# Ledger of designs, part 38: designed miniproteins, single chains, continued (2)

Each design is a single chain, and the fold is of that chain. pLDDT is the mean over its residues in the fold that is shown.

## One batch from the design tools (miniprotein)

Design m5296
Fold by ESMFold2-Fast:
Parts: C-alpha cells; sequence; structure tokens
Structure m5296 (fold): chain A 66 residues (1-66)
C-alpha cells in the first residue's frame, strides 16, 4: 500500500518512488505535476497529523517533479 508507505516514511527506493508516481500521476506521463505533488503533500499532512516528510518531497521533486 503506497499510502501506508508514505504515512510511515518507508519510501526510499526507486521502486517505492515509482509506486508513488503511479498512484498520483493521473495522466500517466511519468512526471508528477505541481498539482499532483500538492495533493501528495495534503495527503501526508492529513495522514501524519501535520508532519511532512521533506526528504520524500525532495526526492519526488528531483526525480519526477515538473
Amino acid sequence: DVKLKLARREVSSDEDLALVLASFDKDGDGVLSKEEIEELEKFLNLKVDGIIDQELLEALWQYYGP
């Protein structure tokens, strides 16, 4: 479960990043839009009671960000 991995901050491999991309990449272009990244940030904030994983967000922006 990708959302469970995000909430637990267990995303650190390329495979986990690809699962996150697939879960939030609504158009399937292999890149997360700014809006898709914002939805991911909202999910993390809601699920972990306001704590945001900065390293995960940095990795997603670096590899899959617009």
Scores: mean pLDDT 60

Design m5297
Fold by ESMFold2-Fast:
Formats: sequence, C-alpha cells, structure tokens
Structure m5297 (fold): chain A 82 residues (1-82)
Amino acid sequence: GAAELEREAEDALRRGLEDYEEGKKLLAEAKSKETILKGIGLLLRGIGLIYHGGLLARKMREEGIPLSPEAERALELAENGV
C-alpha cells in the first residue's frame, strides 16, 4: 500500500543521504587506506540507496503522495547524479 511505499522510499533516501554525506566527509578527511575504503563503501551504498529510494519516490509522486523535505533533497540528488 501507499504507507509501505512511503516508508520504504523515505527510509532508503534518508539512509542513502546519510551514508553519502558520511562517505564524502570520510574521504575529505582520509589519512589511511582503511578510512578511504570505508568512505568509498559508504558512498557506493549511499548512491545505491538514493537511486532505489528515488525510484520509489517517483512512484509516490505519480500516486500523489507528498515527500518530506529530506526525501525531496535526496530525490534531487538521484535525478541530477550524485
């Protein structure tokens, strides 16, 4: 139903955005190979989650379900390429 779609989309976009931002921060501050690898992993996971959530959010828009400001921001990143 609409509630499940909304929850899945918002969870994926929120987690994706969090991982993406943390990954960028880690890479900017990276001083070790381990931190670089962690940052890359977070970026890749974040990008995947944002794109997955973006697809779900598009379906929500088609069904007239409003998105949170955070979900709108993450969808913008998915649509413009992170």
Scores: mean pLDDT 79

Design m5298
Fold by ESMFold2-Fast:
Structure m5298 (fold): chain A 81 residues (1-81)
Amino acid sequence: EELKKKLEEAKKEKEFIDKLLEIGKHMGETGVAPDLPLEEQKKILEFIGKLQELYKKVGEKALDVFKKPEEELKKVEEELK
């Protein structure tokens, strides 16, 4: 049960990060944010704020946050097989 909960948490975190990357790519290409529910916009702004603080403290190491959930997800999937 614990391993299954960790897998679900890792999947949710990866989905959230993938969504942020899609939004960032769209904004970079068009200069316009997609129409998102207000609740999702608040979560994204909070995450960007935290990422900016982290970047100011550790520079490029802040980008490692985007890679870690994907690697963790792959490891848990291999353990379940």
Scores: mean pLDDT 61

Design m5299
Fold by ESMFold2-Fast:
Structure m5299 (fold): chain A 67 residues (1-67)
Amino acid sequence: QDITLEQRIAANKAAAKAYQAGKSDEEIFEEVTKALIDAGASKEVAEKEAKTIVKVIQNALKDRAER
């Protein structure tokens, strides 16, 4: 379930790009999953990491909205 540094960089770049483009949580999940698979991760690992990244984004946005 651990990803390589290269895969983590690809995932973070995909997440940042999708978020900057105003994409939904579902679309961010898809873009991150695709980036991880393209970087050599299995589908199962990519989906788990993408869920974690989306959850982190959701929690950060929710915390800011509650301020």
Scores: mean pLDDT 78

Design m5300
Fold by ESMFold2-Fast:
Structure m5300 (fold): chain A 56 residues (1-56)
Amino acid sequence: MKEAEEFGREMGRRAKERGINPGSAIAATGLRLIGDGWSPEEVKAAMRAAEEAIEE
């Protein structure tokens, strides 16, 4: 969980800094973790963390 959340936060911060569309950044975060074999719960945690980081 913590690693997935940290990954999501990093993806969200990068998206915010670079002006990347929030939905695209969140979707890319989820797809990356699914491809790497993370659990659905971890994927959701990372996607939420990315959303929160973008909104900060």
Scores: mean pLDDT 79

Design m5301
Fold by ESMFold2-Fast:
Structure m5301 (fold): chain A 91 residues (1-91)
Amino acid sequence: SSMEQLIKQAQAYIEKAKEALEKGDLETAIKYLKQAVALLKQIPNVDPKLLKQAEMEIAMAELALAVGDKESAKKSLEKAIELLQQQIAAL
């Protein structure tokens, strides 16, 4: 189904974001998590609060990176990954 395809693609982007995060490539991790959020927004059964929280964590990571705070950026990206995985598990 189109919904299953969106979920599978979102999961693939989350895995790519995890790999980028492990390698210290925070900008690439942000890019992939934004793509995962965009895909999940197309699914009618998503929790808009979970997606909003994930978007806020991604935005916080971007702000932390802009000021050179890589540690805070990593923590925010890890929280975003957790929220997106929680959303997928609920679908």
Scores: mean pLDDT 89

Design m5302
Fold by ESMFold2-Fast:
Structure m5302 (fold): chain A 68 residues (1-68)
Amino acid sequence: DEELREELINYLTEKYGLSEEDAEKLAEATLAGDVEGVDRLLTRLYLEGKISPEQATEAARYLLEKRK
């Protein structure tokens, strides 16, 4: 769903300051139901200093909820 994809990208960029590229990868993994992919991407963003561990946990919960 393109509308949901754009909503996820906007949420991630506005709330967490992620780049459009990183937000797009997270949105695609979320829409594909790739729970491991979402976790891996968020862990990578945390290790790169782009988000805090608390933000990664919050984002994971939000994205997994939107997938359902």
Scores: mean pLDDT 81

Design m5303
Fold by ESMFold2-Fast:
Formats: structure tokens, sequence, C-alpha cells
Structure m5303 (fold): chain A 72 residues (1-72)
């Protein structure tokens, strides 16, 4: 499951059709979240970040995000 991809430093996101991961990265940066790594597999994006809780809140408010998964 998607939850199995999440760890203490990562946020896993299920993208809505037509959503660009670059827009999500920009939103995280605008919110002051440091993004160390991004991996995209189909409609799934995995972000390695400095602040998982803040990143999850920012991404959950994005209209192109269907679901957000974190370990915490």
Amino acid sequence: SLEELADENTVVVELAPGTKVEDLIQKLKDAGVEVYEVRVEGNIAIFKVNDVQKAAKVLAEFPGVKKVYTKV
C-alpha cells in the first residue's frame, strides 16, 4: 500500500489526473518546506522533506492532491 512507502522523512501523495509534481514542489518551497528528493511513479509522488507534518498540511490543501500518506 502507499502507506508502506512513507517514513519519518517522507510524504507520499496520490496525484489527481493532470497534476504536475513541479507545482507541488513550488508550493512546498513557498511554504518554507525544504525538499531533498522527489520520486514520481505514475500518479504517486514521494517527497523527502525536512518537515513532514508541515509538508503534509500544505500538500493536503492542494486541489491536485487526492490523498496524502505519512508515517507520523
Scores: mean pLDDT 81

Design m5304
Fold by ESMFold2-Fast:
Structure m5304 (fold): chain A 72 residues (1-72)
Amino acid sequence: SELVEKLKKQFEENLKAASEIEDPNRKRIAVEATLGVFRIHLYVLLKTGEISEEERRELEKYFEELAEKVLK
């Protein structure tokens, strides 16, 4: 859906900012914080009926996989 693609883009933009942090410890903390904020956002969207449980699971998996790639 349009909303799913928009959320993916928003996460990618925030993750890019975190990935540009030179200090490895600060980068890890920023990536973990970005994941936390987006997980809360997905929970709100699920509870308001704006996304389905299937879309939430897809987005959570996508965010986790992308974050793991940045931290490797």
Scores: mean pLDDT 87

Design m5305
Fold by ESMFold2-Fast:
Formats: C-alpha cells, structure tokens, sequence
Structure m5305 (fold): chain A 80 residues (1-80)
C-alpha cells in the first residue's frame, strides 16, 4: 500500500467514525476524531517505515480512547 493509499484509508475510516459519533449526538468525540485526522496523516508521512507509522498511530489511538472512554462506551452500547 502506498503512502497516498494509507492516508486515504485512514482519512475515510476517521471520517466515518466522526460521522457516526455526530449521528449519535457525541459531538465532542466527533470533533476529537476530526482533530485526530491531521495527526494520523502526519504520522504516516513522517514515519521512516510502516512499523514506525503503525506505532505512532497506535499511540494516538490509545490516547484518544483513554481521553474519550465514556463516549466510546456510549457508541458501542448504541451500536449493539
């Protein structure tokens, strides 16, 4: 997968997650997911290899999950 394909896939996934959060009234989580998009794009562009990119994206994702744990739990509950 090229850098452009990785950026497109990550951007699409985050946009879909943000849209879902907005549809559920979780506007703070949606805004946070939208703010995460440029950070993920930077991680993909600045990484020297795929392993480094994956590590940086994982760290960003874990930080986002911990900061918005209750909103993610609410999303999961409504999705089920």
Amino acid sequence: MSVEEKIAAATEALARAAALARSLGLDALAAALEALTPKVVEAIKEAKNEEEAAKRITELSLAMFEAHREEFAAMVAKYR
Scores: mean pLDDT 77

Design m5306
Fold by ESMFold2-Fast:
Structure m5306 (fold): chain A 81 residues (1-81)
Amino acid sequence: SRKEGLEYATRSGVYAVSAAALSTSAFKDEKLKELGEKAREVTGEASKNSNRALEDVEEGKKVAEEDEKKYEELRKEYEEL
């Protein structure tokens, strides 16, 4: 349904924004620069997945769960710095 598609699109969009916020901390350290590039990749994928969820609700559900896992992995890597 349209409502379910919007919910999954919103979830993927939240992870895109959250990953982008992590990438803004990646200034002046070579290790932080590598994590910043990874955060940019996660942001890009989550943004694509947000758009995909509007077209295919079942796919949107799967990719929202994947985006959540990728964001949590990235967050842990930043916390371990």
Scores: mean pLDDT 70

Design m5307
Fold by ESMFold2-Fast:
Structure m5307 (fold): chain A 98 residues (1-98)
Amino acid sequence: SMAARIQELKAAFMRKLTEEAVKKMAEELKKLGVKEEIIEIYKKGLLDPSKISEEEDKKLEEELSKLDKEEIEKMINEILEELEPAAEAARAEIEALE
């Protein structure tokens, strides 16, 4: 059905936006000097929180607590701003199918 097709497209666009957000987060964390091991845990958690062990979660919290909260907030805001054009494009494509 058309409704099922629209839902599949919404899911595909959301997956692409999530992948781009994860990539941007990884790049910014690397610039802040976060270890590759911690970045990989963070990427895994953003894609599927259920795949992170308690030990990995604790390690992630300990390493992220060493970062300046203002730098983290700035990073998040920058990523959201960069992704907005892609989000708008995805919304426009979905609307064209309704």
Scores: mean pLDDT 72

Design m5308
Fold by ESMFold2-Fast:
Structure m5308 (fold): chain A 107 residues (1-107)
Amino acid sequence: SLEDLQYSNQLLLDFSAKLGEIMQSGLSVRDKLREAVRLLIETMEKVPESEKETVFAFLKMLMKDFLETLRKQAPPEDLPLIDKLIEALELEDPEKALEEMERILNS
């Protein structure tokens, strides 16, 4: 619906803005990763079921850019963790991608 489309668009704008805030925060790389994955999960929980695959495609692009940017700033010990999260993000099923990213961070 138009209302679902407008709501989904607002969720994408809010997600992008909050990712920017996380990137500019004084948090450690690991804490930035935890906050970003949490934001992604919380955002997807708010997305209407009919829009989830479409919205996840855009969120995936934003999250991938965030992870690749953070990788350039990260110490060598954090690179394997970031690389695993990028791989998890490429899973075809959004729910499986989110579950795998959360598992990686809690390992």
Scores: mean pLDDT 88

Design m5309
Fold by ESMFold2-Fast:
Structure m5309 (fold): chain A 89 residues (1-89)
Amino acid sequence: MVKLEVELSVSEDGKTVSATVTASTDKPALISLYVQLPGEAPKLLGSGVARTGEVVRFKLPEGLGDFTVIAKAELDGSTVTKSMEVKNA
């Protein structure tokens, strides 16, 4: 089975989320990013493709207050999910 990991970081200006893929293969992984507001279902923000060590960047919506970002990485039948809470203060 392919080893697959995804890491999330938010830029210091709070405007961009970066998703980094780590995999045991150099094949491209599908990365999907979701935003979840408190009490709401996750909404797809965007998707991209990344190989191991590559970064996909997503622009965050303005005016959301506090929210959670959820990244889903898919490669060769393996799926990994990572979440990060974003605070407005």
Scores: mean pLDDT 79

Design m5310
Fold by ESMFold2-Fast:
Structure m5310 (fold): chain A 101 residues (1-101)
Amino acid sequence: MSEEVLEADIALSMTKMAAQIQLQRGEIVEAAKKALELAERVEEVLEKAKDSKDERVLELLRRIAEKLRELTKALLAGDVEAVEKLIEEIEKLVEELEELL
């Protein structure tokens, strides 16, 4: 796998844990900012990797970026149920990405 894809996966895992901690403390704005920054980073990796022949990796990165954008919106809206569901969906996508790396 490309070095950029591996770097994005590590960043995802670290930021996911930070976002969960911030949610537990009621720091919703901080969590939303981290989710948005992570979405932008995944989108940058996707842009650099777009010519890759590994279509499944590109599809997973697109889905992760999309779900992180949705997570940012849910956090800002205070939709706790949507936030919990999106975190679970993102964790599942990251696990699938790790299996391909």
Scores: mean pLDDT 73

Design m5311
Fold by ESMFold2-Fast:
Structure m5311 (fold): chain A 71 residues (1-71)
Amino acid sequence: STGIPGEVLEEKEIEVDGAKVKITKFSDGSYLLEVLEGDKPAKVTIDGHEYELEPGEKALVSGKLVIKEKI
């Protein structure tokens, strides 16, 4: 209700396509996906939705909604 992405419910790291990706789940049902390591695009599937992330990219995702940011 106030413009923060909710509380962190879960954090995990996965390896996919040779990349290391951190997944943070928030109380509003959104996920933050962060590519920590890797030199190739990574495809991450959450709740039946596939998201493609470039090296060093992060994305806030909720179903079909994707907001990408490169640091």
Scores: mean pLDDT 76

Design m5312
Fold by ESMFold2-Fast:
Structure m5312 (fold): chain A 100 residues (1-100)
Amino acid sequence: MQQLIQQMVDPSQTIDQQIQAAVDYINILFDQATNDDTRRFLANIYQTIVQIRNAIQAGDVSTARQLADQMQQDISSNSSIPDSFKRTMIAMLDRIKAQI
């Protein structure tokens, strides 16, 4: 877990490597989830982060920024996921938005 957190916010990592670390973290949280609402939320975050990656690769900066902003709002409003994950995801998305 700590290595994934470090990779998500490491400025030496590429955007794709940061997103892959986030995907790996989401998969761990999905496996640990105790209720269906949390699993559905994590599945939605997974889909959105993949869409952000695809938008960045396509050069669609406006879509990538819009999806990142929406994801940060969705994560901030959810009380079922760990605070460490919330803080790391928000920090990673801020960094990605600054790079694109």
Scores: mean pLDDT 83

Design m5313
Fold by ESMFold2-Fast:
Structure m5313 (fold): chain A 93 residues (1-93)
Amino acid sequence: SEQLRRGYEAALETVKKMAELAAKGDGKLARDLAQQVIDGADLLRPYDPESAARARRLGQQALDYVDQGDYKKAAELALEGARLVLEAALRAA
């Protein structure tokens, strides 16, 4: 669906901008992004358990990097996880 594709593109652009700010040192935003990836993966589990499991691992790894103060690596992993969640959600819709 064109409407779903546009929603996916808008969501991905928002997540990319959040990840860029997190990578620049916003530790709270980095943590919030990682948690959103985990929450999104948990919602996705009934529809795409393989993508959900992978995205959840990326979100958990991102949280581990937040706790280490490595916001750039945390943002990178959270963006990868968010992309998986958004792509799988688009396929499931």
Scores: mean pLDDT 88

Design m5314
Fold by ESMFold2-Fast:
Structure m5314 (fold): chain A 85 residues (1-85)
Amino acid sequence: DPAAEEEKRRLETAYYLGEKLAESDEKFEEFVKKGLLTPEQIEKYKESEEQVKKLIEEHMTPEEKKAFEEGYEAKKKEIEEKKNK
């Protein structure tokens, strides 16, 4: 069933994008702590996060949003655990 395979790929993509957003947020926090970002760049990043949230709400199904959130939380937990070791 091509439709079922496309849906599965969309869910896998949503999960992957969640993981990548968590990695991006981690790098952003590191750059902020190191003083590598200007106030303008920090503001731009926060605006980009708001735009990403709007795109998710506009273009993702509830199932894709759940997969995205699960990917984000799983990666965030992995990063947190690695910091404590």
Scores: mean pLDDT 80

Design m5315
Fold by ESMFold2-Fast:
Order: sequence, then structure tokens, then C-alpha cells
Structure m5315 (fold): chain A 115 residues (1-115)
Amino acid sequence: DPARNAAIIRAALEALGAPKYFLNLVDQAEKEGVAGAITTVVLAAMLEAFRKGGTLSEMIEAANRAAIEAYKLGLTADSDPLANEEKIREALLKAGVSEEFVDRVLDAIRQAAAA
């Protein structure tokens, strides 16, 4: 369910302190029917780069690395984030996201899904 996936991703990103424009990207992904595990991986990697004071170029590079690793693990645009937590973890770690931030992302997804 793209709407359920979008709601979970949006709530998790809000809990992680994502700025409004990240939430707008989730809203756009929902309208296009592509709010799922790949969007989760991409936006999480991009958010870590943002929080580290990264440039727009560094944020885009982080997003692209994360997308490539997600596709290699067989994640699709509409994959359920909660059902694919292990693949999300692996994609983020392979993309260079810190273990501490990956743990925060997965906790945020679980908390959002339980609400």
C-alpha cells in the first residue's frame, strides 16, 4: 500500500528531524506510487549527509550510492519498508551510512509503523 508506506516513511523522517523539503519528497513519491523501501534508503542516506553539513552535491552522491545498493539487494520502488528492514540496513551500511544512524532510521520506521 503506497499510502501506508508513505505515512510510515514520512513519520520516521519527521522523528529523525528531517526538514520540510524531505517530507515534500515523500509526498511526491506517494503521488507517483513509488513510496517504499528505495525511497526510505535514498532519503535516509541524504538526511545523514545533510546532518553532517554536506553540500547539495554530497547529498546527491549519498542518495545515488544508497539507490544503487538498494537495487543490488532487489528492493523495488514499492517494497514495504517494514518487511525489508534487513535489506534497508545492508543498503545503508554499504552506501557508507553510519551504523548509529542506520539503527536510528530502523527504530524510527518501527515506531512509525506501530503508531
Scores: mean pLDDT 85

Design m5316
Fold by ESMFold2-Fast:
Structure m5316 (fold): chain A 73 residues (1-73)
Amino acid sequence: SAIEAAKANLALMEAEAPTVESVTVLSAAPDGDLARVEYEITGTDGTVTRATVLVDENGNVVEVLSIEKSKKA
């Protein structure tokens, strides 16, 4: 499913990306034939990115609904 593909891609990013400290999936819900996924990425440089995206069944991001970047204090 699109939700399962999205979660697998995020888990792979946390495990294998050298600039990613952690990935947290905040919510995942069906949105028609797509999945609406909200997640938070903490970078090793202290950058925090929170995003809400629409993902297809192959795990491809088809639309970014929101994206917010902040610095870890």
Scores: mean pLDDT 77

Design m5317
Fold by ESMFold2-Fast:
Structure m5317 (fold): chain A 79 residues (1-79)
Amino acid sequence: GELELVSFEQTATEKRGVFRNVSSEPITLTIQAPNDPRLASVEVYLNGKLVARLKPGDEPVTVTLEPGDELTVTYVLTP
């Protein structure tokens, strides 16, 4: 696949995925914040920079990963 899963961490309060574009082409991803009462927020970082913070039920955000870019998506859970 074009997108490499670098790491995935899960705790009682958080699910975090780190992805890298290892292809030679741009990859466009749509990040969703489900309308789920267990979800507090979704935080989206591109190359370590916060590019979006979503609340449950917010409109999806689109992020384009250039070759070599790294995306971190963190789903922050309610206790």
Scores: mean pLDDT 84

Design m5318
Fold by ESMFold2-Fast:
Structure m5318 (fold): chain A 82 residues (1-82)
Amino acid sequence: SALDALLAAADELVTATKDASLEDQIENFVGFLKALHARGVPLEVLREVVRHMIEKMRELGMPEEDIEAIEKAALELLKELE
């Protein structure tokens, strides 16, 4: 499904960027969400993508403070896109 493809892309992005700086991780994830929104992906689907990214970050053992900062930035973006 289209959603499964987006979730797979999110998993790949999290895995590829997990060792990058927090600033670079936030920039990459926010950029990813902006690109999906520009392609017409609905906000409810973007919220699912964010949830999935956060779960993947925890599975990979990323620091909780970094995960919280990334989630906050992503959710603030989604609020701005409403």
Scores: mean pLDDT 86

Design m5319
Fold by ESMFold2-Fast:
Structure m5319 (fold): chain A 81 residues (1-81)
Amino acid sequence: AVALDERMRELLEKLKEYAREIEENPEKKAELLVKAAKVQAEGNRLVLDKYGGIDRKEAEEKIKKELEEVEELAKKIEEEQ
């Protein structure tokens, strides 16, 4: 429990750092969004490990799809710049 809570706190800190970097360096927005999405995916997986749902495989596939969607959006942002 303590180790899981500590890991979740670390992930939240990383997300806050990426948000600050996006604000200060808009040119890096696409790269930082992908990094943020990966952190969110890791957090979502930690929640799945803790709760152990019946449809864990379906939830994992949704996490993967959402990450791929963010990566596609990041590529479009880079094309604009």
Scores: mean pLDDT 70

Design m5320
Fold by ESMFold2-Fast:
Formats: sequence, C-alpha cells, structure tokens
Structure m5320 (fold): chain A 83 residues (1-83)
Amino acid sequence: SETEELIEFISEELGLSREAIRNASIPEMARMVGDAASRKDLPTALLTAAVALVVPDMTKKEFLKLIKKAIENDKRLEEERKK
C-alpha cells in the first residue's frame, strides 16, 4: 500500500523500526521522528514533526507524507550547498 511504502522510506532514512512506525500513534511517531531528525540534522523533518502535533484531524498517512517531503527537502538543500 502507499502507507507501507511511506513507512519503508521513513524507516530507511531515519533508522527506525518499520513495526515501531506502523504501530505508533501520531504523537508517538512525531516523537520518534523528531528525535531521529534531530540526531541526523534534518531541520525540515524536525520542524514538520513538531508542527504535526498541533494540527487537528491529521491522519497517519498525511503525517507520513509530510515527513517524507520534509526529508526529501533536507536532502535537496544539503546537495544544493555542494558545488
């Protein structure tokens, strides 16, 4: 499923268990993602995880999509700094 593909991406990028992400509530995922993003210097992912905690009615799929986009943005910004 699309959700499983998102879980696989985030698991690989952040070094988190797929089962941990799959079984976590949104606040638990936000904490795990925030901690991992902080350790890996992924500022957009860290900020996105924090903001997600204050958005009402956010679904798990929407949260995972936002985190994937944030990680992709962090990678793009890092690449753009290299000449």
Scores: mean pLDDT 82

Design m5321
Fold by ESMFold2-Fast:
Structure m5321 (fold): chain A 87 residues (1-87)
Amino acid sequence: ALTPVQQAALATAELLRELLAANPDLPADIRELMRRTIALLEKIAAGEASAADVSEAFALLGELFRRLREQHPELARELAARMPVPA
């Protein structure tokens, strides 16, 4: 069974993939940041992440929220509202 952290990482990766697919007009830098974040979250969900990978995923999520709040505030609000929390 997945840990709460692995489950949250999987759900967040799926959410980011959905938002990336739904918003093809996003700037290339944001799309690249989202893809890098998804890759790290999928690694965490697979149980293959180091502590450094987890720290990097949090840093990338923070930067993604910052960029989205500046350039796409509606998408930032949707992401924040739909983000899973560990049980």
Scores: mean pLDDT 83

Design m5322
Fold by ESMFold2-Fast:
Structure m5322 (fold): chain A 98 residues (1-98)
Amino acid sequence: MIDEKEVLRALGDIYLALGKKLESQGKFEEAAEWYTKAADLFVEAGDYRGAAIAYSNAAKVYEKLGKKEEAQRWYKRSIELAEKAGDTELAEEFKKKA
């Protein structure tokens, strides 16, 4: 059987890569959209670590846009997902930014 969660995770990886490419081009609003789409796919796939990283990338981009409240929201979501993944080191890294 095709693993539906593995397909969602792979699509999330593609969206994460697209977000990184857009961020490198200074397209911060578009980068944030693709990072959040990637994170949503990782959540659906049960890849909470991947989701935490993708939401933290969105938060960092929102900081660059001067959207402090939005950045703060996504960092908190990243911490929750990193903790859910059992990645205490990653959660502590995000807490320093939240």
Scores: mean pLDDT 85

Design m5323
Fold by ESMFold2-Fast:
Structure m5323 (fold): chain A 72 residues (1-72)
Amino acid sequence: TVLSREEVGRIVRAFRALDTDGDGKVPAADLEKALRELGLPQEVIDEILSKAVNGEITLGQLAAALVPYIAG
């Protein structure tokens, strides 16, 4: 699975929209819902959620999870 630049941009924008507190963390459940609404493959969603700690995920963890799908 390979994500386009446009898809990566939509994912990052969804994360920023959910990060209303500006603390760089979002609830994994809220992110999962947003990613499903964007039509991401379940394998990509599962990889992103695997980085969650205490039910939250940081932007850095999101970026790390996406690298295998955007680096070709």
Scores: mean pLDDT 78

Design m5324
Fold by ESMFold2-Fast:
Structure m5324 (fold): chain A 90 residues (1-90)
Amino acid sequence: LAEEVRRAFELALERMREEGVWTPEADAVIAAAEPNLSEEYLEMVGRVARELGLSDLELGSFVLDLMPLLAAGIVLSEEEIRERLEAARA
């Protein structure tokens, strides 16, 4: 599941690069977020996304949107992730 979440994230990143919206600042933010992307955290995010029926692209975009928060040390709880994913699906 964590591997599936990382694959979805990589797909979203590839799309950003293809659309020419990639910047060096984005690489720095992702690198700063990485220490807070534990396997357990990714498994939780992936499980909630699967329960809600998100596509790989929706999941990848959601994880990408988490990068600035994680880089700032803001790690959302399972409840907060669920609320945000439900809002994104509505």
Scores: mean pLDDT 76

Design m5325
Fold by ESMFold2-Fast:
Structure m5325 (fold): chain A 79 residues (1-79)
Amino acid sequence: KASQLLQQAAKAAKDGDVDKAIDLLEQGQYEAYRSLPGDPLAQEAIKLANQAIEAAKKGDLDKAVKLAQQAAKLVEQAE
């Protein structure tokens, strides 16, 4: 599930694993796009996941965790 991938991304970011967090965010975003087409909550979650990827790339892991958790919650609500 996309929500599980985004939750795993948040955990990877908490653990300081930037590369794994980005990979899981990209996978979760793609899975949300693929499995929940046209869903407004999934679209907002994809936007938040993109922001989480940018935060992780800049080394702001606290922000990446918060954004990934918000994205996961929205996707879970859409599922």
Scores: mean pLDDT 83

Design m5326
Fold by ESMFold2-Fast:
Structure m5326 (fold): chain A 77 residues (1-77)
Amino acid sequence: SEVDEELEAAIRYYEENLDTLVARAKTLSPADRARFIREMRETIRFLRELAEKSSPELKERAERVIERIREKIAELE
């Protein structure tokens, strides 16, 4: 489905890029880092909404990515 394709693309993006995004966020000003954290929280909400409408396998992968994003947000706080 279109939802599954969108979710898989988002999962793949964060699986590949999350560590790089976080490394860059650590070099930002406090204000820009706060904006990045807000954007990551929005991403968690987006992934959760898509996961509720997707296949069980994609839902499990999305939950793993969400947990990694939460861990990285905690590192930036």
Scores: mean pLDDT 88

Design m5327
Fold by ESMFold2-Fast:
Structure m5327 (fold): chain A 65 residues (1-65)
Amino acid sequence: LGEESIRKAVATGREEDIALVIIHFAVAALDIPEYREAVKLLEGRPTQEDVDRAIEVIREAEKKA
């Protein structure tokens, strides 16, 4: 699940784990443009608000599937 992947990556506090999640969603954004917004929010050092918004965007994309 996209939401769980983001939460886990942020919880580890490791930039590598966050980068891997960003790469996964960047690839998915080629087919689902909503994931591009989630990637943009997670780039750099995401705040809790950025994480919450990224999860919301992913939920909206999944509702369309």
Scores: mean pLDDT 67

Design m5328
Fold by ESMFold2-Fast:
Structure m5328 (fold): chain A 90 residues (1-90)
Amino acid sequence: MKEIEFPDVPLDQLTPEQARELAKKYIDEAEKNPEKRVEYLTKAVLYLSAAGAPSDVLREAAQLVEEAWRTGDKEAYDRALKLIREALEA
């Protein structure tokens, strides 16, 4: 969807605030589009990492996103989303 596409900007050129804004948009998009949830949550983790969010929380979230992709486990998606939201607020 054109109106919700994000720029492919190099992470090192983003301010922490800009990276958090992009992560938030991907989180919102993941909630609206379950079929692309893994892709959008993976992007959210990448941008939160660029924003300086806690690496331990992001590592666990990334692992859960990968598990959700591999198994289709809804609980893994829900847990990943919770951790990603926690990282966004930190």
Scores: mean pLDDT 74

Design m5329
Fold by ESMFold2-Fast:
Formats: C-alpha cells, sequence, structure tokens
Structure m5329 (fold): chain A 78 residues (1-78)
C-alpha cells in the first residue's frame, strides 16, 4: 500500500473514532502505524490532510488546548 494512501486511511479512522484530532496527534499516530520518523510522518500527514480537504472529506478547525492556545485540528466534513 502506498504510504500516502495508508496515511489518509489512518486519519479518517482516527476522525471517526475521536470526532477531531490535532495535527500533532495525527502525526504521532502515523509515525507509530508506519514505523517512520516523526519528521517524515509530519510531512505525510500534511499531504494526506491537504488531499482529504481537496476531496471535501475533512475540514480544518482551530481548537483550544489545555494551555489555552489555539492549535490546528481536523474533523470529518459530513
Amino acid sequence: MEKLEKTKELILKLLKEKGYVTLEEATEAVAKELGISKKTARRLTLEAVAELIAEGKVELVMVEDEDGKLVIAFKLKK
């Protein structure tokens, strides 16, 4: 399976389970699932999210973390 397609599938699965995920959470899950570095997982996660947004499946949201700062997160558009 192509790494980008696997990354897209994993992100969609996480969003179905959790409702939304932060960019950091998605990156960590991708790194763990594919056995790759966090730096490589970050790049794949960004590419996968960009494609999912272009396909109309996912949207960007801003959520407040425990420290009260806004962080990038994603959720299903349906």
Scores: mean pLDDT 79

Design m5330
Fold by ESMFold2-Fast:
Structure m5330 (fold): chain A 70 residues (1-70)
Amino acid sequence: LSSNPEARKLLDEIARETLELMRATVELQAEERSENPDEEKIEELRKRIEEEAEEANELSKKLDALLAEA
């Protein structure tokens, strides 16, 4: 992996997407656990988490395909 520049690039992108996903997840948990949860914000965060998870999944599939070619 570390010797393949394309795999390294995909790993970096996956890491960035994962950090964004974690940030959104923390925000979601904070809103859900608040005394007065904002339902609209919760729905927006859930949508964002789903979209970011899909992007990370696509990148993971590309990485798997690249590794299979090797």
Scores: mean pLDDT 79

